# Designed miniproteins, single chains, continued (3), part 60

Each design is a single chain, and the fold is of that chain. pLDDT is the mean over its residues in the fold that is shown.

## One batch from the design tools (miniprotein)

Design m9982
Fold by ESMFold2-Fast:
Structure m9982 (fold): chain A 68 residues (1-68)
Amino acid sequence: AKEHFELGLEYYKQKNYEKAIEHFEKALSEEPSWRIYNMLAQAYLKLGNTDKAQEYFDKAVELARESL
């Protein structure tokens, strides 16, 4: 989980959003986290996929509330 999330962040910084999404999805499958959903939303938004971005933002908010 942590390794894939960190790799996703590195690809996101390089503006390789497709590779970032691949690694964030792998991180999500190992350990669901509002941070991972938020980064997936950001990456999809950068690719212009606003529908997917909204779905992942909603999931990030749901998990963040549960973490309180």
Scores: mean pLDDT 82

Design m9983
Fold by ESMFold2-Fast:
Structure m9983 (fold): chain A 60 residues (1-60)
Amino acid sequence: GMVLARALEDFPALLPTDLSFKKGDVLEILKVVNDNYWLAKSLKTGEEGYVPSSFLEIIS
């Protein structure tokens, strides 16, 4: 099944491989790389990138 997370805060993306998001955005979690960084896809844009796990809450 699809693992979904909601953004708790805005994230501006710090690296070219990061995914930027706004508070309230819903992301699909594709891979848990480590406790701090996940690979995610924006459901709004379809773009993929790395995200800080501390900015997200799992909703599914």
Scores: mean pLDDT 86

Design m9984
Fold by ESMFold2-Fast:
Structure m9984 (fold): chain A 65 residues (1-65)
Amino acid sequence: MVRITAAPGFKLPLASVRKEIERYGGRVVSSDDTVLIAELPSDTNLNELERRLNRAQRGIRVDRL
């Protein structure tokens, strides 16, 4: 599982985040305005995912849970 956190002071671009999670074959477990939890395949390149999400909103963080 991973935690995706919005840039400080911003809300998550939820539509963009969901599309990226689905692209990697993952599933959204929970989401609020600033944090989203998702299940992703264990071999998912989280650095690439974080870079892709930062194109939509700079400062998004991706942490492995």
Scores: mean pLDDT 86

Design m9985
Fold by ESMFold2-Fast:
Structure m9985 (fold): chain A 77 residues (1-77)
Amino acid sequence: KDTPLEEAVQMVAGAVYRSLGDLEGAKRYYEKAVELSGGKSSVSLYALSVTLKELGEDEEAKEYEEKAKKLREEGLT
């Protein structure tokens, strides 16, 4: 379950860096958001997976995408 404001701040930072084309910066902030949620936020996991795909890290991206999908199917967001 997401722990509040700090995960949201990391997600916003990740989105800003991604919009600037700094995919490595975006990855760092999305990884922090995933850590803060204990891997229980499908939104943070999905954001990280998309960023990893854009970096060409397809295997890692698929792992996080499947985790995000499973959490959504289990009703955990």
Scores: mean pLDDT 79

Design m9986
Fold by ESMFold2-Fast:
Structure m9986 (fold): chain A 62 residues (1-62)
Amino acid sequence: MVGSVYEALADFPKLGPFSLALKKGEKVRILKVINDDWVLAQSLETGEVGYVPASLLKEVPA
């Protein structure tokens, strides 16, 4: 998981200062797994870092 590229399965709004806003199809790199519900990720389009729900992400095949 950590270091892997994932794709957003749905749009996700910015809910607070530490969350990451995503649009469907956006690629992110996983920086840290926080728990079963949340990961810390970086958007590969915007470079922004923040928390996103793990359930919104699908691993991109290498």
Scores: mean pLDDT 79

Design m9987
Fold by ESMFold2-Fast:
Structure m9987 (fold): chain A 62 residues (1-62)
Amino acid sequence: MKSDLLAVATEDYEAKTPEELSLKKGEILRILEILDRNHVVAQSLETGETGIVPSSILRPLP
């Protein structure tokens, strides 16, 4: 990406489907795509795993 959108997980999240990503509070994510108002595709910078994450648990980094 020409512009890296970064966010931090504000709480632990357990994946509900195989397409979703499980997260721990404080995990830093790179936002790859915005799917809808409530969901993004993100990549964990710790594990390299990619999946769908609810946008409500993410806080954009400055």
Scores: mean pLDDT 79

Design m9988
Fold by ESMFold2-Fast:
Structure m9988 (fold): chain A 114 residues (1-114)
Amino acid sequence: LGEELLRAAREGDLDKVIELIEKGADVNAADAKGRTPLHLAAEEGHGEIVHYLLLEGADPFAKDSRGRTAADLAREAGHENIAKALEDYQAELKADPSFKPSGLVGTAQVPLSE
């Protein structure tokens, strides 16, 4: 499940991401480099998947083996809108650790990468 979720997040397959999480895949599953589905979706510019993963409890503070967050990977890949959305979500979680994005980090009808 975890490996399939990482692959689906990287490939931009939102339907598969939803299916795997509904089947009990760990939203914070990590590959050998410590990269979570959130890292891979953000690096590839899949804003809808980034938004969905955050709603499902993905950790935006998770760091890969090089100490990079999903926001860092999005910025390095040129996805500035996704990087800003992730940084804004990190700021909200620091103010209120129980905060969840109910449309504040991109809406379901508007991709973060548009």
Scores: mean pLDDT 76

Design m9989
Fold by ESMFold2-Fast:
Structure m9989 (fold): chain A 102 residues (1-102)
Amino acid sequence: ASDLGRKLLEAAKAGQDDEVRLLLSSPGADVNAVDDSSDFGDTPLHLAAKYGHKEIVEVLLKYGADVNAVDKKGRTPFDLAIEMGHEEIVEVLLKYGAVDLR
């Protein structure tokens, strides 16, 4: 809904660690912003997990990202990390309370 949300989604997808940290420190930043392009209704955490950006995953979770958020396909960040083979991200998500619903 905000310009900050769109920038956060783009930065999370692109692996821009410093930009993610800057955006999350801004008043009114929504750590659980949803992608307005509507490909899958991905959050920043979905995109960081899918594209293998472990440091961004950790930062988003520290800022209160919903570890069990579901996209329009019913996939969590955990599901995307498994699908893409990002084992270290799978471990981080489990430490933050990701539930294996499979």
Scores: mean pLDDT 81

Design m9990
Fold by ESMFold2-Fast:
Structure m9990 (fold): chain A 81 residues (1-81)
Amino acid sequence: SAVDEIVKRLIDNLEEIEKNDTNAVELDPEKIRELLSKVEGLTDEQVDEIVDAIKKKGIKLSEETLEIIVHAIQNAVKEVE
């Protein structure tokens, strides 16, 4: 689906996003899951895939960068509805 392509693209870009985040820290996985779960049009399975990719790759993000990601995904999902 178009949403699965958005999720895959985000996961593929996580390392580049981390490199551009000057304030990157180790965020609580539960907090990451809560914020991503607010995105309308993402399934629980898709949220789990993103959270698991962040954990597996050891990606560090600031809260500000995570909020930007959440808004970007929400906008991308709305465009493919």
Scores: mean pLDDT 82

Design m9991
Fold by ESMFold2-Fast:
Structure m9991 (fold): chain A 113 residues (1-113)
Amino acid sequence: VDADFSRYLGSVEEANADIFKGILSSGFTVLHILAYLGDLEGVRTLIDTFGDQLDVNAQITGTGPHKGDTPLHLAARNGHEEIIRLLLERRPDVDVNAKDVDGKTPADLLAEV
């Protein structure tokens, strides 16, 4: 089971190395990726493992359509309400008023889903 996951990640990394390099250079964190994908258990595991060391308010710095997005923005854009709830309940330091490049908060984006 674990070997299949490692092989899958290696294959995706080889196929999309330039995309992942661009994502990382744009201020994307692992939490951004898991929130975008809707991986509730992955988000829970990060919060439980890293606690206060996990930056839940990291903003994407690239020039793409997600500039200024926090993990909470990405969860809201994709309608992952369970991830939004988990972040709000487990991390009182999460910035619910953070604005993306268009001046939208996560709540504004959730209303558009």
Scores: mean pLDDT 70

Design m9992
Fold by ESMFold2-Fast:
Formats: sequence, C-alpha cells, structure tokens
Structure m9992 (fold): chain A 58 residues (1-58)
Amino acid sequence: SSSTTLNREEAIELAQTEFGLSEALAETLFDFADSDGSGTVDREAFVALARALRPAAP
C-alpha cells in the first residue's frame, strides 16, 4: 500500500532517522499531526511535516 499509518514510537523513530529531528521535536510534530489524539498519523502526512521542519543546515 502506498499509504501507511505510524504510531507515536514509529513516527519519532522515522523523524529522527530520516530527518535528523530530536526526540522532543518529533514528539511535538506527532502531536500536531495527531490533532484528534487517536495515537496514529498518516505516514505521508507526517513525512511532509517533518520535511517542512527539517533545519536549513548551513
């Protein structure tokens, strides 16, 4: 399937490994993506958010 959901732990791991985000930032991002508190987010939506937040490293 081209669409997959991530739980909190999976989302945090993905954000850290793929985008270099800290655990705290990844948790904050997950909370923003999971606005209804279901405990899961769409992987593609989460990846798009993580990509938008990636630091513009010099």
Scores: mean pLDDT 76

Design m9993
Fold by ESMFold2-Fast:
Structure m9993 (fold): chain A 107 residues (1-107)
Amino acid sequence: SLLEAAYEGNLEEVKKLLEEDPSLINATDKYGLTPLHYAAINGTEESIKVIKFLIENGADPNLGTKNGDTPLLLAIFFGAEKAAVFLDKYLRDNPELAAKLVPPKKI
């Protein structure tokens, strides 16, 4: 599936599956995870290529899981340092996209 290909960092399969069905770019599983969430969790150099491709093709980096976890938050949580650094920089360079990523601080 596209979610498995994104998690594996398999850019060739991700490209093929999105060429067959572009509507899958922001499709979620039962937990609300998109292909971008799965690529962010893995954190390999191959997954960074998948993250770039997904964002360039309309993936929403602010889309939260059922718990409101964005791809950046999952990358941080799973220790995917390269993915976290890439997504953080991308969102800082695109501040209009970053405005929804800071949940109100629960005191």
Scores: mean pLDDT 77

Design m9995
Fold by ESMFold2-Fast:
Structure m9995 (fold): chain A 125 residues (1-125)
Amino acid sequence: TTEEQIEELFRAAAAGDVDRVRRLIEDEGVDVNAQDELGRTPLHEAAKNGQVEVVKLLLENGADVNAQDKMGRTPLHLAAENGHVEVVKLLLENGADPNAKDKFGRTPLDLAKENGHEEIVKILS
């Protein structure tokens, strides 16, 4: 795996480019759990950007649903903070820990409440 391939995987995951993510992981063998400088994985970027189909593909290919970045945040923290209801549901169905705490002691529920995402608050309550 090259740095260029890792950067391409992160960009494709954020953009929802399912076909490119598939090629990088399944054909080129790029690590589905590769981490950037913040300790974020492709699943963090897909979850942050609400990319439902990329989240599905990454989880099918062995993405760590509970991976923590350097701030202790999981993909579920980022989906909850950004109001991505369908991604929140999908992560929970795949074993995401709703009680995971970041370095500030915040759970995904705390971030959903702070950002006014009422439907996600109901899901995580």
Scores: mean pLDDT 92

Design m9996
Fold by ESMFold2-Fast:
Structure m9996 (fold): chain A 103 residues (1-103)
Amino acid sequence: SKVDTLMAYLEKTHGGDVNALLVAKPEGIGDPNESFGGFTPLHVAAYLGDLELVKRLLELGADPNAKNKDGLTAIDIAEKVGHYEIAELLRKAIEERGIKRLP
């Protein structure tokens, strides 16, 4: 599972923190030439278009309002790469959790 691969990477490098800003690209996740430094796991899932990974990360406590090193949310990444179903899922997660929307 991509979730299991990502969680194993987080346990090894970031103490299992699903909201960690990644220092490097996890092996076996995404394109070999892609850099995910400064992305949270949720940003990576949004970039890859992996809807099930997004859902699982949200269940594990991923913050859909977290910003990467470039000031972008996972919604911003999903919209930028054209994964609109993921952007919609993330907006619904924010609404359902009662999380205060940032301006």
Scores: mean pLDDT 72

Design m9997
Fold by ESMFold2-Fast:
Structure m9997 (fold): chain A 89 residues (1-89)
Amino acid sequence: DEEELRKRRLEILKEFLSKHDVNVKNGNGETLLHLEARAGNLEEVELLIKAGADVNAKDDNGRTPLDLAREAGHEEVVELLLKAGADEN
């Protein structure tokens, strides 16, 4: 059930955010917003933005969540990030 798996992912993300900074970076300089934008997970991206995620955060390769969403072809995520204040260049 896709809806059940989505609810489970959102619940896990909310639990993580209760214990960690929304802008915490992994070993590649990527935030959760980078990972969810690359994956095209629109609801997770929206939750992270509402939680105060830096939409212009750069990974170790200088890429933003917007760059990763564009590369992956996730047009709805691209539009959401731009509306949230992501820089276009």
Scores: mean pLDDT 83

Design m9998
Fold by ESMFold2-Fast:
Structure m9998 (fold): chain A 74 residues (1-74)
Amino acid sequence: SGRVKEYMKYLETLGVKPSRKLQEIAKTLAIKADESGHLSPYDGYLNTLTREDLMKIEGVGDKTADKILAALGK
């Protein structure tokens, strides 16, 4: 879907490597963001998540969570 593709592109700008894991992370984030009423990867949904919340996402380990947080200025 278009939302998943948008999250994939956004995550790549945050330093997440293009891989099968990136696709699964983007899919999970798109679903969770939609459930939370967030319409875009750029509306700050990722800024509401803690390191622990990020690590609960399948495919997000310590290094990926740290990269996302650093890129978001957290």
Scores: mean pLDDT 77

Design m9999
Fold by ESMFold2-Fast:
Structure m9999 (fold): chain A 60 residues (1-60)
Amino acid sequence: DIVEAIEDYKAKTENELTIKKGELLEILEIVDQDYVKVKSLKTGKEGLVPKKYLKLLKKI
């Protein structure tokens, strides 16, 4: 699924990804109810992001 960052999020650990509002990301894995593993379509970087910062745009 393709998601959009609805606000900026700064990584708090090495396993998390820093994202900016409006950035497009691909969901790689649903880790739990609160976190997903995503890949930035802009940078190619991967990491965990809280779901609440993301909006679903397109299902794969």
Scores: mean pLDDT 79

Design m10000
Fold by ESMFold2-Fast:
Structure m10000 (fold): chain A 68 residues (1-68)
Amino acid sequence: GKKFNLLDAIDFVEEKLNLPPLTGLGEGENVIALQEALKKEGYDVGEIDGVFDLDVINAVKAYYEKNS
């Protein structure tokens, strides 16, 4: 099967949830916006701390797999 592409999944989530781009940011307001949006959609993002960690990556992947 085709390998999962995290950047394509992030772009998809940003477009669908009308979020600012994360390019070049591992922390900050844009990551908080992503965490809040995914949590509002019912996904587990861990703590809303502005850190792009494994919990956020897993939530992005889950949203992408369900909605793509």
Scores: mean pLDDT 74

Design m10001
Fold by ESMFold2-Fast:
Structure m10001 (fold): chain A 98 residues (1-98)
Amino acid sequence: SIEKRIEYLEKELEEDPNNAEFWYQLGVGYYKLEDYEKAIEYFTKAAALGNAQAWYYLGEVYYKLGDYEKAIAWYEKALALEKSKKAEENLEKTREKK
């Protein structure tokens, strides 16, 4: 379950707070639960530790919140770091809504 995975990841991060992948996975878990505030917190931690995919998901969360200006900014950061086709597509879609 998503909830059991979140509990596992939170426990592991108490022991290893510099694991960018686990912060990213925790952000994905909260994003799937539509807890966007926690998703932002944990994707921000993952991004600070070098997880480029977390930049893309920060764009996705802000898009879900209707903050298209912030969504664009994060998609542009994701593209600069990882040249992601998915980030490029979502950037163009978000620009149309702004």
Scores: mean pLDDT 83

Design m10002
Fold by ESMFold2-Fast:
Structure m10002 (fold): chain A 57 residues (1-57)
Amino acid sequence: TQVAVALSDYTATRPDELSFKKGERLEVLGRDGARWLVRDAAGRVGWVPASALKIVE
C-alpha cells in the first residue's frame, strides 16, 4: 500500500476534501495530477493537495 506523510496542516475547503495535520500518515488510494485521494487512520476518504504530502512507502 502506498503511504504518504503530511508536510503541513490542511483544512478541507470543499465537501470532497479531507482535513489533516502535519505528520499524519495517509494511505494514497488514487492520484489525479495535483490532487490525491487519501484515507486517514479513522477511515475517512477525501481529496487533498499532493504538494502537502510526501510518499514514504
Scores: mean pLDDT 84

Design m10003
Fold by ESMFold2-Fast:
Structure m10003 (fold): chain A 120 residues (1-120)
Amino acid sequence: MLSREQLNEELIRAAMLGDAERVRELLERGADVNAVVPESLRVPILEAPEGLTPLHLAALGGHLEVVRLLLEAGADVNAQDAGGRTPLHLAVLAGHEEVVELLVEAGADLTAKDVNGNTP
């Protein structure tokens, strides 16, 4: 049995990889849907990965089914990383139109500003 900390770390990895079945299993086992990426798990895709959630990583990767599963499990659609970036900012940056539409449908704030003053 994985500990809660291990479940959270595995959820972060599964969300980043787009492994929808693994995301479902980990959420059913009690992983925190709003887990924040720990400093021990370096994500090389952003300048400062502080405050990233599984939903940020799934949105950046364009993993539509993972985004859907995380939102159904109660993920904070408007979670902000240390740069003020929401999952919607990352989906727009990466050009994932279907993920953008799903996040907007789920209540994403289109007016949220990052530390540079940019909206999604």
Scores: mean pLDDT 78

Design m10004
Fold by ESMFold2-Fast:
Structure m10004 (fold): chain A 88 residues (1-88)
Amino acid sequence: MFNKEKLIEKLKEKGFDPNAPLPSVELEGGTALHRAAALGNKEAVEIYIELGADVNAKTKDGRTPLDLAKEAGNEEVVEILKKYGAKE
């Protein structure tokens, strides 16, 4: 991925909070990191972690980004989250 640092700075300037709960219709309302992990979006996972996302944050259902990545079978995202301190 290119321009990750520039994207991070732009998101900070816009007041993006990676730890804010997402508006979720009919769902648990996890953070941006939870959604990126569930979708297998490796680039978004790395960006949100660099922005200061809590890799151990829990949804209202008590699931972490690591739990969602494992449930979805996103093995590469699982390894990224573990590398950045996700608890098993």
Scores: mean pLDDT 73

Design m10005
Fold by ESMFold2-Fast:
Structure m10005 (fold): chain A 80 residues (1-80)
Amino acid sequence: MLSEREIQVLEAIYNHPRGVLTPRELAELLGVSQATVSRTLRRLAEKGLVELTPLPGGRVLASLTNEGTRALKEIRKKKE
C-alpha cells in the first residue's frame, strides 16, 4: 500500500499544469525537505509509479507513469 507521503507526491505531480515537477518544487509545495521528497520519489520510481528524468545542469524531473496515474485514480475512488 502507498504511504500518505507517496500519495501526496503523486497528487502534486498529477494536479500540476506541466505534469512534471522537480524535487525542489515538490518540497516547496508539500512543505517538507528535499531529502524527504527525493527518498519518496526513489520509492515511487522503484514501484514503477513515477519516472525520474535527469536534465543537463543537475536537475531531475519527476513525472507520472501510466501505472502511477492508474494507482492515484484507484486511491481517489476510495477517498470518496
Scores: mean pLDDT 81

Design m10006
Fold by ESMFold2-Fast:
Structure m10006 (fold): chain A 112 residues (1-112)
Amino acid sequence: DLNLELLKAAREGDAEEVRKLLEEGADVNVRVEPEHGGPYLEGEPEGYTPLHLAAENGHEEIVRILLETPGADVNAAMVVDDKTPLHLAKENGHEEIVKILLEHGADENHKI
């Protein structure tokens, strides 16, 4: 399952695996969705995307790779406690990731 492996690689910080999986057709905007038959990732809430996992865990290079992928949603997975990747980066003190996300159009005042 390319999508499950992409979520794992984004969480674990494996930038080369992220590049490979995206080249093989993994969905850059895939979500953790076990109840809908989608990928399950132990310990991660439903709706988390690769970008959420990379931003939460401080994987700067992976954040760049994901945002450079066509169709990537910088404001993805707003359904997970109303948190975007930007919120997770700020909460975890990843200042360079905050900067990268803002440079790619992340909305600091985004509310749902």
Scores: mean pLDDT 76

Design m10007
Fold by ESMFold2-Fast:
Structure m10007 (fold): chain A 150 residues (1-150)
Amino acid sequence: MSVTIDIPGVGSITFSRRPDAPSVLDVEIVMGEDLPDSGTYRAEVTIPPGATPATGTFSVTMLTDSNTPYRQVKAGEVFDFTPDDLPFVSPAMQPTIRTLSGGAALAVGVVSLATGHGGGGATRTVIETLRTTARAEVAAVDALLEAAAA
């Protein structure tokens, strides 16, 4: 089962539950050709047992090289984060992120890791899309997280 979130003017994020590893989600991020960080980025997300969409800690392994505002992320690096403490995201965005579901916060976090857009206009566009036009897709990601935590 897979869920794709389309983010107009930025790109897309696809979450896929692995049948042989049900606690693992594969993530593919496609950034639009007109963006400075254009390309395809991949990650694996391990969901701990009993995690909720709102409070779960996610373990994200980046499968592709990327750049962040703080450092270059290399393929094979692992990042643990919660919805309240996303990697490389600007502190000014944190109050808005705390209103998001775990699935929406995960989407923001993996985009931030892949592209270095932790506090820029692209990050704001991602957050607003997840809060407004992509609500059904976000709910489907939350259902994938619940099913992976079971």
Scores: mean pLDDT 73

Design m10008
Fold by ESMFold2-Fast:
Structure m10008 (fold): chain A 89 residues (1-89)
Amino acid sequence: MDPILEKFKKALEGKIKLSDEEKEEVFKKFDKDGDGVITAEELKEVLEELGYNPSDEEVQKIIDMADKDGDGVIDYEEFKTFLDAMEKL
């Protein structure tokens, strides 16, 4: 597994906190086409790399929770806010 994605998985499990630099590196791994946003397809691919098998409905729920703009994609600010919210759980 990619070392930055392994750190992201540990952060999702509440085991570590990511630095701002590590959050940016994780975002770049999700943003495979470099357009500055994460799509549902890109999110699903990375979750599968982390060993999850999310349904399209589960991926959409994650986007809906992170997506403050209602545009159906996650930008870096929304992604950072989502990670910060998960660290408080």
Scores: mean pLDDT 73

Design m10009
Fold by ESMFold2-Fast:
Order: structure tokens, then C-alpha cells, then sequence
Structure m10009 (fold): chain A 68 residues (1-68)
């Protein structure tokens, strides 16, 4: 499905930015993936990791719990 391919591309972009240390851009792309699929585990885990790296431990915990 086109929708699923778009989610995958946004998660890949988020992961690339996360690895480069651009955590704000990583959040933007993971949020775009969640806008298409709110329950995507990869995007939820990516957001948790990115918020943790940004020091937002409360949001990191929220998204980590949603990814379970």
C-alpha cells in the first residue's frame, strides 16, 4: 500500500537524522509517520529514543509505553 511505503520512508528518514545527532529532525519525521499510522511501533520507539536524547524524559516514557 502507498500509505505503508510512506510510513517506512518517514521512519527511515527519522532514523538517519537520529544517527546523525539531529534529534529535532528525527522527531519531525517520526511524527509524520505517526500522522499516517498512529500505532506504528517503529515510529513510537523512534520518538521515545529521540525525546530521551533531547532530555524530554516524560515524552520519552509516554511514547515508549505506547510502543508496547
Amino acid sequence: MMKEAEVTLYIMAGTIYFKQGDYEKAVEYYEKALAIDPNDKGALEGLADAYEALGDLEKAKEYREKAK
Scores: mean pLDDT 83

Design m10010
Fold by ESMFold2-Fast:
Structure m10010 (fold): chain A 103 residues (1-103)
Amino acid sequence: SELHEVVLNSSDFPSFEALKEKIDELLANGADINAKDENGNTPLHLLAKNQATRPLKFAKETIKYLISKGADIKAKNNEGKTPIELALENEDEALAELLKKLE
């Protein structure tokens, strides 16, 4: 989905504010904040999954923002995993703690 593309291509944005404006535009046009990709990953799963090997720009701010807009922190992908479980599998304890605080 376009939300998945925006999250993965966050480096294309000069600031978190610009990224936030694009997310707001997509949501206003009916984008589902909990949309699942081919692997059942929501945008929140992608933010959690890639931090250890490919840190996404503005990840912390984007995570907080998506959750404030109704992103389901307990959503399970096709492997039955939540964003917290993906962060823990990648040994990103700081991200897992952040996600737990936002439940």
Scores: mean pLDDT 78

Design m10011
Fold by ESMFold2-Fast:
Structure m10011 (fold): chain A 86 residues (1-86)
Amino acid sequence: SMRKELEKEILIAMSQIGLSVLKLEEEKSENPDEKAIELAEKAADAIAEEDYKKALEYIDELKKVKPEDSSLLDLIKKNIEEAEKL
């Protein structure tokens, strides 16, 4: 179904945008957390490779490093999980 394919593409795009925003905010910080930047990049790369399980694992690690971003990271996780079901 073209509708399911479009919904999947939107969820994936939203997830990639969210990770990019987190990475850019961290890079602009006075004390950038290099591990947070690396985990955000690895999660985005895993999404691009359609390795959603690995992407979710990197996001869970990122939540431990940046618990203040948990709400956004949980939204990204939900979007990836919904995309995997489509």
Scores: mean pLDDT 87

Design m10012
Fold by ESMFold2-Fast:
Structure m10012 (fold): chain A 159 residues (1-159)
Amino acid sequence: GSRAAVEEFIAKAKDVNAHDNLGLTPLHLAASEGHLEIVEELLKDPGIDVNAADIRGSTPLHAAAFGGHLEIVEELLKVPGIDVNAADKKGHTPLHLAAEGGHLEIVEELLKVPGIDVNAQDNEGDTPLHLAARAGHLEIVEELLKVPGIDVNAQNKFG
């Protein structure tokens, strides 16, 4: 299965940060597939690059947030030096992806992180609030609106 493929990749790589032709590391694959125990094992390595970006600029935190993998997001956020505001090539942060995907508990965990950029704009000028509102995720809209310094007047490239 996919878990066995990730474990085999890790065992063969001898470098926990080794990546495929798409820039995907074992941590990207484990985070994307929701393999919590593999993520926990990878994070024990002192040389792990938790901020590794694939060819799209996506980090393991982007993959976990997009996939709705709350426990993996929680484990990644415990790692010193995690870049919670990392932007992919479309300008999406993990908060953009969690907000668009309707992952309320992940949004709540990201919003607890000191220095989170709640007003980050993607390449279209959309904030996480724009994406949550467009997707109809009312509880996420309500949670974002509680954040001190939220910009409710942010305009995308269309006005």
Scores: mean pLDDT 89

Design m10013
Fold by ESMFold2-Fast:
Structure m10013 (fold): chain A 64 residues (1-64)
Amino acid sequence: DIEEFLKKLEEKIKELKEEIERLKKELETAPESEKKKIENEIEILEGVIALLEGVKSWLEKKLL
């Protein structure tokens, strides 16, 4: 069911956004040597969110 899939996709996007906020807070207290790793993790998650939002938008236009 496409509507159920879209709901799960929306929930996953929300979870990933919450994870980014947690990583941003971690970045504030991280030692300089760890900051680049955390920044890279945030960038990867932002990329994943963009792809998932793209898929959601495409499905909504094509199937709804």
Scores: mean pLDDT 85

